# Ledger of designs, part 98: designed miniproteins, single chains

Each design is a single chain, and the fold is of that chain. pLDDT is the mean over its residues in the fold that is shown.

## One batch from the design tools (miniprotein)

Design m3406
Fold by ESMFold2-Fast:
Structure m3406 (fold): chain A 99 residues (1-99)
Amino acid sequence: DNEEKIEKRAEELAKAGHYDVAIGLYLGLAQDAVRRGDVEKALKYIEKILELAPKASPETLRWAIEQLQRLRDQARALGLDETVEAFDKAIEKLKEILE
């Protein structure tokens, strides 16, 4: 359905070099996974974002850090401790890329 279609689209965009747009799609997928309490899928999409981050624009990385911070806070409110740790680690790595 829509999740599978968005995953395929994000993968196609990443393969075509459209890293900024692909990161945006994976952030949306991560948000939906957090809302559902789907830890495994949230971790999967965080890893996809990290894989693409070194190739993304600085503007997209700054925006992505803000989105990841909001998702971390949402995951914390839901008690998804492993997912919170993954978001914190991802935020640190994206900040390192911007340095």
Scores: mean pLDDT 90

Design m3407
Fold by ESMFold2-Fast:
Structure m3407 (fold): chain A 76 residues (1-76)
Amino acid sequence: SMDELYLKILIEALKELAKTLDPDNKEKVEKLIEAIKNRDFDEAAKIMKELVKDPDMKKRLAALFKEIAERAEAAE
């Protein structure tokens, strides 16, 4: 399904982001990926709230989600 494809794109983008992060933020992003894989969106939201407390992480996540949205629109 289209939803499953977007979920795979999101997970791969988060994996690439995690490779560039400090150990603490990397661990949080890896936990976010696992929550998304498990369809545990309540846990994913909690992790996101913790990540965006760091202004640098907030900017990087905002840029990542913007790029995913633009790529999704281009694929339609």
Scores: mean pLDDT 81

Design m3408
Fold by ESMFold2-Fast:
Structure m3408 (fold): chain A 73 residues (1-73)
Amino acid sequence: MLSPEERAAAAAHVEGLLAQLRQWMARHGASPQLQEIEAALERTLALLRDPSASEEQILAALREADALIEQLS
């Protein structure tokens, strides 16, 4: 079980990634792939902020975001 402190730290990290991604898209243009990554990060953040969300749900959302990012490489 993730502690409230661990969830808060993870949420802050995801918020930072979202801010960076949104700044990048504002400067360089949005692509469907980048918008899909944004949506995946938003879903992960919502789960991290939901105290009833399971660790398994959070890890699944993180894996989905990572897979989308990997496809850009």
Scores: mean pLDDT 80

Design m3409
Fold by ESMFold2-Fast:
Parts: sequence; structure tokens; C-alpha cells
Structure m3409 (fold): chain A 85 residues (1-85)
Amino acid sequence: SGAEEEIEKIKKKIIEKGEKLKKEYIEETGDGSKAEEILKKAKEEIEKLIEKYRNREITPEELLEKLKKIEEEMIKAIEELKKAK
């Protein structure tokens, strides 16, 4: 019964990390639009992945691996924006 709570905690941590990076990017550039687009894409990918898990299309282990990949790709994309500036 704790599986849904665990998924929500992981989702919250990824989103909080994205929001922090977006805030840092806005402070640097005065425009968050590109960082917001990256965060929106990450949120959509997370929701799609959780739906696949609920439909038993992927294992809990696959869910965790793919959530970590979404987090890493989101972080890299925002850091690349900072380097391009």
C-alpha cells in the first residue's frame, strides 16, 4: 500500500530539483521560458511512466531506473542552457 506514496515522494523530489534549477536559471538570465519547457517535458514523461507502471507494463525496478534517467536528462538540459548563455 506504500507504493503510491513512494512514487509521489520520488516525483516530488525530481520536480523540486527541476524547480530549483529553473529558479537559478531565471536569476541568471531573467527569462525562464526554455527551462520551463524542459521542466514541463520532464513532468509529462514522469506522468506517462507512472501510468505505464500502474497498467503493469513495466516493473517497479524499471520505473525507478527510468525516473532517474528523466531526472538526469532534465538536469543536463537545464545545465546546457546555462552553458550556452
Scores: mean pLDDT 82

Design m3410
Fold by ESMFold2-Fast:
Structure m3410 (fold): chain A 98 residues (1-98)
Amino acid sequence: KEVIDGTAKIYILEAKVHLDRAEKFLEKAEEALKNGDIDTAKKYLEQARKHVEEARKLIDYAKELEKFASPETVNLIKELEKRVDELEQRVKDLEAKL
């Protein structure tokens, strides 16, 4: 149980790193679009999308361990799930403007 909770926390930490990177690339894509640089906006959006996809995969791995995770770890999974949902929507909103 303790070991499984630790494994879930590793997936959570890795997902958080990917979400942090996705946010930075989305900011760069949004700035490029604001400046009319469509090609640069598309490149940063693609990088952001890949990081969001990897974060979603890691969160799904953590969710498979949820039955054996501490309540604290379950709350962290829920927090990251909300964050990845928000970034997925932000990706879609930016795609619609391209």
Scores: mean pLDDT 87

Design m3411
Fold by ESMFold2-Fast:
Structure m3411 (fold): chain A 94 residues (1-94)
Amino acid sequence: DLERGRELAARFERFAEEASKGSPEEARREVTREGDRVEAEARGLSPEAQVLIAGGVAEAAGKSEDLKMTTALVGTAIRLVGAAVDAELAARRA
């Protein structure tokens, strides 16, 4: 499952980079939409994979000069890290 997490993180970063070569408005729409899809898929993976994916999303956010896109992607990364932390806390209590 870590392999899937690495694949999703790398794929998202490449997608964001390619989208940024076009219109800023189109890039914002497509990248935030892809971020939502990646978040949904990541929630079915291990906490470690979720953190890897959150890192890739945060990396894409940091390279963006569009504050709205950066804000949306940071939100996605925070939600993924939060979900991973919650899962780890539940596992440690078991």
Scores: mean pLDDT 80

Design m3412
Fold by ESMFold2-Fast:
Structure m3412 (fold): chain A 94 residues (1-94)
Amino acid sequence: MVFTEEEKEELIKKAKEFVEKQLKEVEELARRGELEVIPDERAVQGALSGDAELLANGTVHPLRTEEDRERLLEQARAYGEALLKKFIEELKKS
């Protein structure tokens, strides 16, 4: 393993804090009615992983109805949680 247990804990903590921060920002914008668009899954993955290419290749979708806004917000939360889980699992195997 290339990481110590302390380094793994620090990386997991930072990943959790990053995901929570991003989700809170999106939720607050949605609550205020200021969320006009939501990024594509590729853009979200790029932002969460720090991959500039994935972020640049993502798209942003206009939100036309409150139902669309709710669906995309739920999808973003589920995606963030799934990505965090995969990151933790991969880190444990490294």
Scores: mean pLDDT 62

Design m3413
Fold by ESMFold2-Fast:
Structure m3413 (fold): chain A 79 residues (1-79)
Amino acid sequence: LAEEALEVLREAAEAAVEYMEKLAKEGKATEEEVEAAREHARRLLEWAEKTLPTLSDEEIEEIKRKLERELKELKEALK
């Protein structure tokens, strides 16, 4: 369960970086903003790897649902 939530978070982080790269290619974001998104994603994944295994199954399920919703929104934005 924690591993599945971490996988969804990893996918969402990748999609967020791809979205920022798309905006930068279109001239709507800077290279610094793309790098900031990558740094934020790395820190968030490191936190999640340490924290998710310490949470209850119910808390992990809630986080996973929230992340799945955010991932869906990011994938729509990438269309």
Scores: mean pLDDT 79

Design m3414
Fold by ESMFold2-Fast:
Structure m3414 (fold): chain A 103 residues (1-103)
Amino acid sequence: LLLKTLTPEDIASLQKLVDMLNNAKSEEELKQALLDARSIIQFYLNLGLRREALEVARYILKNLKNPKMVEPLLDVVRSVDPEIAEELRKDPLIQEKIAKAKA
């Protein structure tokens, strides 16, 4: 699990972001949380930490409670790195959440 390379502070920030995405009460709050997710993923990509960017995005996606938010977050990931987005789509747990969103 590559999340072990992240500091406890980084993990706490990701947990807070997931909480914001899960508890967004308005389109503006959701948009801001998605922009924050994009910024974190882009930060790791800009440092050349591609595996860390992938695992950060995977962590957020796996901890989303609302399946309907999975596709918007994957669109955000695709906008910064299409290959990472496709790798995430192959994760069985993420595929299960996508299926639930369509039901």
Scores: mean pLDDT 79

Design m3415
Fold by ESMFold2-Fast:
Structure m3415 (fold): chain A 62 residues (1-62)
Amino acid sequence: MNKEVLEEMVEKVKKYLINNLNESEEKAEEIAEKVREAGEKYIDDIEKALAAMQKVFDAYLK
């Protein structure tokens, strides 16, 4: 995954949180920012990037 693709995925996640899960814009921005941070941290290791992004989602679903 490259940085441009990661940023596009993060933007789509934010839109899905707002439009499909009825999250507030502030909450969606917070989640999207954490997803971006996790994915970018491990951008050279797709498995680690996906695992980190999943951990962020799990934390916010609770």
Scores: mean pLDDT 75

Design m3416
Fold by ESMFold2-Fast:
Structure m3416 (fold): chain A 79 residues (1-79)
Amino acid sequence: MEEALRGQEEFREQVRAGRIDSVVLVRPKEASPEYQEGLEAIRKELEAAGLKVHEFEAPSDEEAHRLTTAAQAELLAEE
């Protein structure tokens, strides 16, 4: 949990520095209500920061994790 929050804080700093303009949020098809609520909160926060948010649904939790990790890494590398 703490490590995930730390990663999110670094991501927010990149956004505030103007290095990131858009974000891709990936969710699994069978996402838990808790996961969906967390994703919705993040989406609202990103939109409030002026970012373009794209949502993508993965067929499974494992694929969602892979896509999220890959997209996040590419987004950080591009900007």
Scores: mean pLDDT 60

Design m3417
Fold by ESMFold2-Fast:
Structure m3417 (fold): chain A 85 residues (1-85)
Amino acid sequence: MGIRVEVEGKTQQDALDAAQLVLETFAEAGISMRVEVEGTRAVLEGLSDLPREQVEEVAARAKEAAEKHPGVTRVRVSFLPESAE
């Protein structure tokens, strides 16, 4: 399953700090994420073979952690279904 997290911050540093929180949350669950930063926006993408429910729980924790960061203005999570959609 594909995972995409978009984080927007008040500054580039805020976006980077929040992206690190997201990366660490997914890494604790064994999910490797790629991060790209453009201005005040960070985009994280990864793949996981974990059950959907487990990935959604990890993503919810990552989103909550990033949203609690005082410099974050928006967090969006998207899932790509397994290749049959």
Scores: mean pLDDT 81

Design m3418
Fold by ESMFold2-Fast:
Structure m3418 (fold): chain A 68 residues (1-68)
Amino acid sequence: SMMQTLKDLTQEGINIFDHALKQGLSVEKALEVTERILKDRIKDPKIYQEVLEAIRKYGKEQEEKLKK
């Protein structure tokens, strides 16, 4: 289903983002790398937009935690 595909792709994006943070990238740079990789992998623009919004929200939450 589309909803299951969105969840799976969002989890893939979170995994890419978390991996980038573990490699020493800033939250901003980790988001840039994750967005670029997802853009290449997700061909449906509607699915890409929904996943991107979820990853941006996750990244903002991680940035807030790192500043505390």
Scores: mean pLDDT 82

Design m3419
Fold by ESMFold2-Fast:
Structure m3419 (fold): chain A 80 residues (1-80)
Amino acid sequence: SASLRELLRDVLRAAARHRASVDQLLAMIKGVLALEGIPDEVIEEVIERLREYLAENPDASVEELLEKTMEIIEEELEEY
């Protein structure tokens, strides 16, 4: 949803501003998805896929991370 996208963008921007570690960033994303009512099974798959993406793309921008996060959420929800 647009609201989820905006909330994730704010979290990603905050993480970048504060130089959060990958683990801290993923914990923040997990918290947002849980608050928005995404199923735990879907959250676990999203976090694992994002961890892999961040390992391969350490210099990804906030917008690139946001688009990848939204893509993964949509794919995992469709398969759930």
Scores: mean pLDDT 87

Design m3420
Fold by ESMFold2-Fast:
Structure m3420 (fold): chain A 106 residues (1-106)
Amino acid sequence: MEKELVEKAKQFREGKLSEEEMLELARKLAELGTEKLGLDEKMKRVVERTFELLARGRYRQGHTLSVEEQIRYVEELKEVMEEEGLLTEEMREEIEEALRELKEEL
């Protein structure tokens, strides 16, 4: 199981996973993080939802995310973290700065 997860994680970085495979990987990574890495339930939900967002087409073309896709991903990640109560003021400012830099590359 763990060897398969490592292989799937490599394929995920390369944009080679299908939407179904990314959703399965998200669930397994969230479970593994909770059990073995000491992630709490809020962190598990954040990890699961971020991979769900990635599975909804960000990698389906098998290439690196465009600047527009990166902006959307970061905005959706910020929203997820805010909903789970994990977004500190410092993290919010760092995310806003990252979004500003990405928008400058458009």
Scores: mean pLDDT 64

Design m3421
Fold by ESMFold2-Fast:
Structure m3421 (fold): chain A 60 residues (1-60)
Amino acid sequence: MKEKEELRKYYREQIDTFVKSLPDPELAEKVRELAEKIFDRRLESMTPEEIQKELERRKL
């Protein structure tokens, strides 16, 4: 579903912005991996309606 991948991309951009603010590259990589796993699991548990609502809220 294109909408789900758009939301996944948005979450990855948010994660990337956050990890770029971290002073330790090793910690940044760990945080990125963990956060991506958490958000990917959330996306898989979301209904199409929840995905659509999230996209509308974020103007994607």
Scores: mean pLDDT 79

Design m3422
Fold by ESMFold2-Fast:
Structure m3422 (fold): chain A 74 residues (1-74)
Amino acid sequence: SHAALLEAIQKGVLDPSKLTPEQIALIQQILRDIDEAMERMKRAIEMREKLLKGEEVPEVLPESRKIIEEIKKL
């Protein structure tokens, strides 16, 4: 399962010499998915910070301020 395999990787208890080619491919895919998720999170955090500072945001309508306040609560 994805969760058990991911936990084994994070804890460093995985023996790479005993892995099948299919298991190696799955691990490589999980690592790529993690990298992509981390990059998306980084961009989301950067966007949130810019919105909070009023940088690189077009003219903010009153309705948009409610969304910004909702983002601040995240």
Scores: mean pLDDT 65

Design m3423
Fold by ESMFold2-Fast:
Structure m3423 (fold): chain A 65 residues (1-65)
Amino acid sequence: SVSRQVADDLRAIGDDIEKLLVKIIKENGVLVVIPKTNSEEGRKTAERIVELMRKQGFKAEVKYL
């Protein structure tokens, strides 16, 4: 089911977050995901987190520093 798929994806992303030190902040009702490194892995992890948040009905975006 969609709910189980999202739960499994969030667990996998959780492992990636700890490895890549992704920062998540909330700005004006929007969840902003910032990768701590300018790596391809950091970028892809941030993109996956945003897509999962959007699938759950949250407003989310990636911000690069």
Scores: mean pLDDT 71

Design m3424
Fold by ESMFold2-Fast:
Structure m3424 (fold): chain A 92 residues (1-92)
Amino acid sequence: SSVEELLRLNVRSLRTLIEALKTASEFEQKLYALVIGGTITVSIRILRKINPEAAERLEELQDEMVEAIRNKDWEAFIEKAEEAVRLLEEVV
């Protein structure tokens, strides 16, 4: 379906952004984190209609990612972002 295609596109985009963030400057890390967060937010909204349990789990991961940003813990942010990608891959 078109929705599953959009989720697959979001997964590919997230993987690319996460890899870019790993080698980014401090300023670029903030920009990549914003785009990653936005992509996850869109994915949550889609999942709420298809798989509410996966949406709730993804929301919890997003909250942990926000906390990592507050703590300037980019390693934790990357780990949670990669976990979010794995969750999305399981539901497509």
Scores: mean pLDDT 88

Design m3425
Fold by ESMFold2-Fast:
Structure m3425 (fold): chain A 100 residues (1-100)
Amino acid sequence: SALQVLRDSFVSELQDMIDLAERLQAPQDWIDELRAILQQVQSGDLTLQQALDLARRAIGIAKRLYEWAVERGASPLELAELTVILGGLSFIERGLERLL
């Protein structure tokens, strides 16, 4: 189903973002928030609105992480990885909006 594809994509993007945040040694509270979002998405008990709210929260963290990484001189490859993750999360947000 479209819902399962979007959920699987959201899980994948969150896992990639957590991995990158850990490699960048991002603030632990941001990593913990991302892990909490991942746990909620994996539970499968979310409404579409709850999933959309979580996707928007993840996008907010990703944008903060990008700004933080730029200020700390992250490599062009690391910034490119973050840009791809942001694109994936944006696609998921728009997909969830269309299903509401």
Scores: mean pLDDT 89

Design m3426
Fold by ESMFold2-Fast:
Structure m3426 (fold): chain A 65 residues (1-65)
Amino acid sequence: VEELREMAEEIADMLIESAKEQGISPIEYARLLGLEARSEEEARKRITEAQLETLLKAEEFRKLK
């Protein structure tokens, strides 16, 4: 669980950094993902949680094979 959270944080940071290079703020990027955020800190947190949820679903699907 903690290992997946660390991975989600790395992915979120990479996505936010990539978006900033394209002129998209973290808040705007979160909004594009369908996430509600009022600050850069909140946007990063929301994106991280969304990535963690995706990784958990992928792991669950893998275990059901």
Scores: mean pLDDT 77

Design m3427
Fold by ESMFold2-Fast:
Structure m3427 (fold): chain A 78 residues (1-78)
Amino acid sequence: ELKDEDGNVLKFKGEVEKVKTSTRTYYVEKSIVGDANPLAASAVLNNLIKTGKEPTPAAIKEIGEDQVKKIKDYVKEN
């Protein structure tokens, strides 16, 4: 069973992806990361969680605007 760094039990729908930053480990639904370009999607998610910075135009082009929106909505709500 997945737990956050504070010991709270995490519950997800379907498959989860492990996103490691320099300071923290996050678990996110694989559907949010995306299968078509998981490295670019993970980088956008990681940067939004760590800094709140908008993704670059190159990253948006690589993963698509719809996928970026899903990642931003996820970060905003979680």
Scores: mean pLDDT 60

Design m3428
Fold by ESMFold2-Fast:
Structure m3428 (fold): chain A 74 residues (1-74)
Amino acid sequence: RPFTPEEERLLQEIVGASKRALDAYAAGDTAKADEALQEMRRSLHRLGELRGDPEIDANAERAVATLRDLMAET
């Protein structure tokens, strides 16, 4: 089914949070990076819940872990 306005807002929040996390980490602000990662995780889980897709929830944890691994490799 197409995304609802609420789901589209969550997608925008996820993209924005991931960008903020990477930008903050590149700037050396690990606290701000962690805050953005938590925002991304929350929005991803909420999106999965709204769509009724347990695979989205599983992928949310993997996406957060992947970004943390990328940040750790710098």
Scores: mean pLDDT 75

Design m3429
Fold by ESMFold2-Fast:
Structure m3429 (fold): chain A 85 residues (1-85)
Amino acid sequence: SEAEKLKQEVLDLVATARARVEALIAAGDLDGARQVLREMQAEFGKLIQQMIEKNVPQEVIQEMVDYAEAVLRELQKKIHAAEAA
């Protein structure tokens, strides 16, 4: 379904962003890691807009928002911890 395809695109976006942020943190590129989070947020906003336009159920949209926000908080915390080290 359209909903399952868009849900998968959100999961793929988040997984790719996580891997890129973690690699950049390991390399000491904290500015690059912050840039990846900004790009992830912009692309996530576009995917949510597509979900709304395709009439994806609100509960699925909310699930994806909650998931992406949790990952964003996790990655922001990792960047902050790396800056303090």
Scores: mean pLDDT 88

Design m3430
Fold by ESMFold2-Fast:
Structure m3430 (fold): chain A 86 residues (1-86)
Amino acid sequence: EPSKEEQIEAYARLLAVLEAARPRLIAEGVFTEAQLEASKEKLLEELKAKYGEEAVERALELARELLPEARAELERALAEEAARAA
């Protein structure tokens, strides 16, 4: 069983990845903004149910910290895809 800290970090990484991918997922019609927001809310409610409000706040803080790196990784992957098409 993962520790509370490990779960908070895992949720934070998931939130950061979802936010980094959000513009592309919406543009490609994979998800609507409402569907992505509902998914994020579901993740936060699950974390809150397991570890309380403090865990949610910490996960959101970590997700914000991780977001620039997640965006940079996604941008790199997209640039590589575009380069292969050229």
Scores: mean pLDDT 79

Design m3431
Fold by ESMFold2-Fast:
Structure m3431 (fold): chain A 55 residues (1-55)
Amino acid sequence: MTEQGMISHIERIGRRTGDTEKTQAMIDAVKEGAERGLSDSEIGQLLDDARARVD
């Protein structure tokens, strides 16, 4: 999945759940990873970590 695809997916989930803080944390993780040139798989790992921390 591309960074844009990941962000769109997270935003869609956030709109459904209304969990703004969790949604923002996950979006920030994707943006940060992409800006630092991380691979798709590494960004996926950051998402899993961010999700686990807020769950």
Scores: mean pLDDT 70

Design m3432
Fold by ESMFold2-Fast:
Structure m3432 (fold): chain A 79 residues (1-79)
Amino acid sequence: ALTPAQIAAILKEAYTYRSSVDPNVISLEDAKKALKKAGASDETIEKILKYLKENGVPVLDENHYTLSDLRKALEALAK
């Protein structure tokens, strides 16, 4: 399970990949890059992306989600 410090690190990396036009939106591909750069395991990345697809609401297209939905996915994996 993710610690609060790990969640904070992942969200900080996600903010560097957010759209300059819409800072509240991130693509699935950029979310995967942010998670990997923050040191998340491949298994953790897959679980987060699965949660996001099943519980999040895509915006703009099928591959873009809000940073709020990404945060909820990260918190769902916290102990």
Scores: mean pLDDT 76

Design m3433
Fold by ESMFold2-Fast:
Structure m3433 (fold): chain A 87 residues (1-87)
Amino acid sequence: MKSFSFEVEPGSSVTLTVKAPGAKVVGWTIKREGKPLEGIAALIGDKVYLNEKYKGRVTVSKEGDTYTLNITNLKEEDKATYYGIAK
C-alpha cells in the first residue's frame, strides 16, 4: 500500500502513481478526516471501475507496470489522505 498526502489548490489537478509489476488489481481510496475510507477507482485486468461520485473528473491509465490516477478540478473537499493498493 502507498499513501499520498498533498495540499489542495482549487481548480488544479493531481497525479497519484503506483508501480506494481504483475498486479491483477490496482485501486485508489480516499480517507477524509472523521469519515470512513471510500473507494475512488480500481483497475482489474484492463477493466476500469469508477465510483459514481468521481465520474467525469478522475482518469485511470496504465503504462507497463505503472498505474496512474489523475484527479482534475480539485476542490477544498479533496484535501485528504489517498491510498494506492496493488495485488
Scores: mean pLDDT 78

Design m3434
Fold by ESMFold2-Fast:
Structure m3434 (fold): chain A 93 residues (1-93)
Amino acid sequence: MLNEIKELVKQTKELIKQKDYERAVQTLQQALKLLSEYAKTQDLSREQARLFTTASILLAGAWFELSLGREEEAGELLKQAVETIEEFIKQLE
């Protein structure tokens, strides 16, 4: 499961580089869904739970900015969401 999540995060980073923010949002949503299922099997610390919540909020913000046609703002939030997810994954290892 973690390897699948890491691959989706990697794909999201490539889509962000290509400025394909719509697909980046969709790919990162899939990563967070799998990460949520994995996290339910773990006894998460308060810090780990906060990182997951922060990533979810950033992704929701990116989707909202994109719905308003604000691609640069969406891209910045997506980059922050990716960084937050990578930190969360690092703490699970």
Scores: mean pLDDT 85

Design m3435
Fold by ESMFold2-Fast:
Structure m3435 (fold): chain A 66 residues (1-66)
Amino acid sequence: SSMREERQKALEERSIEKAKLAGPPAEEAFKAGLSEEQVALVALEALRKAGMVGPIGVTQLDLLKA
């Protein structure tokens, strides 16, 4: 059971880290009047720079938007 608990905690920590890395750049882009599509690209770029996106991070970006 500890293995499931540790995996859940790691997933939660990664989700928080992704939100912290991509959230603020996306918010700044939105405040600057960029389109929703451009805001999504800014978020994806921030995650790529942090090494938190796989080859195509669409699913990870969708989770960040939710």
Scores: mean pLDDT 66

Design m3436
Fold by ESMFold2-Fast:
Structure m3436 (fold): chain A 60 residues (1-60)
Amino acid sequence: KVEELKKRKEFLEFIRKNVEDMLALYKAANAPQSKIDALEKQKQLIDGEIERVEEEIAKL
């Protein structure tokens, strides 16, 4: 049970790292603000899911 949540968290953290790397690249390349905003929104959603999984683990 907790192992499943832990694996989910690790996968979400992996995705977050990729989004952060892409965000850094987009900012360095002066990408359109709309593209940067979309990636920042995606990161916020991933961070929220990680937090939710952490809360679920804590309540077990």
Scores: mean pLDDT 84

Design m3437
Fold by ESMFold2-Fast:
Structure m3437 (fold): chain A 100 residues (1-100)
Amino acid sequence: SKEEEIKELIEKFKELMEELNKLLNPETQEKVKKLEKELIKAIENKDLEKAREILKQLQDVIQQAIDDYNFSTEQKLKIQKLVQEMIDIFEKIEQILKEM
């Protein structure tokens, strides 16, 4: 079912966010966890407009951390890859929600 596909994508998103958070500083981890919870809630409520806005805030918070903290080049590349995977999962969720 489409509902089951969304649940599987949300679980994949949570796993990816856990991996991404391990690469971030503690202050950014707390901000990211809060935004992740709000994003999942918006998806579950089928509020695509709010979900898009929260995803943008999540991207901005992560980018600000990359700019403000002296992460290694390897760490920055890993974070950027995980952020792209995060966006890709969200786009799949958005497509399914539009078809419901």
Scores: mean pLDDT 87

Design m3438
Fold by ESMFold2-Fast:
Structure m3438 (fold): chain A 85 residues (1-85)
Amino acid sequence: MEERLKAAYEFGKKYAETLIKQKEPEAEAKIKAGADEEEVKKELAEEVLKEVEELAKALVEDGNITEEEAKAMIEGAKEAVKEWL
């Protein structure tokens, strides 16, 4: 059981890191165009966390993971966002 929670956490962290990398160029373009860096980063962070939460919820509803694994995925994503900010 513990190994599954660790795997879910690491998956959530890696998935969030991937989303950040994919969205980072658009965020940089907005900042270069005169958008507030803090606001752009906050919006990107919120979007990444929302996408991970929606994925985790869908996986629980399909019976692919437990609610505890879903929570671990979200915590991993939060850590990735925290490390990026």
Scores: mean pLDDT 84

Design m3439
Fold by ESMFold2-Fast:
Structure m3439 (fold): chain A 59 residues (1-59)
Amino acid sequence: SEEEVREELRRWAKELGLEPSETDIEVAISFSRLMLPEEELPEKAKEILEMIVEENARA
């Protein structure tokens, strides 16, 4: 399940032209798991990952 979420995030990011690090993906999943049930996790993780990539691009 967690590995499926990682693969979905990698695929989603590739489709949007984002280049997150593996660390960014792990952080997004970890924060999502603290707040949400597992079934909601992929959508929240995508949202968090997008925010992380945008912050890194601004730095």
Scores: mean pLDDT 72

Design m3440
Fold by ESMFold2-Fast:
Structure m3440 (fold): chain A 58 residues (1-58)
Amino acid sequence: KEKAKEIFLELTDFSEETIDSALSRVPGEEVGDKELRAIANLLGLDEETIEKALKALK
């Protein structure tokens, strides 16, 4: 979750509180491609931003 938080903070204009809120909707600490995409959809991100986040997660 920490790495996903850092990625979203770099790629979006959302506040840390907004990103933390979205992260809290996903159970557990493990964030893979499926979880990252789910968080990005909760934040209303476009497909281009989601693809950038997935690449950064690797």
Scores: mean pLDDT 76

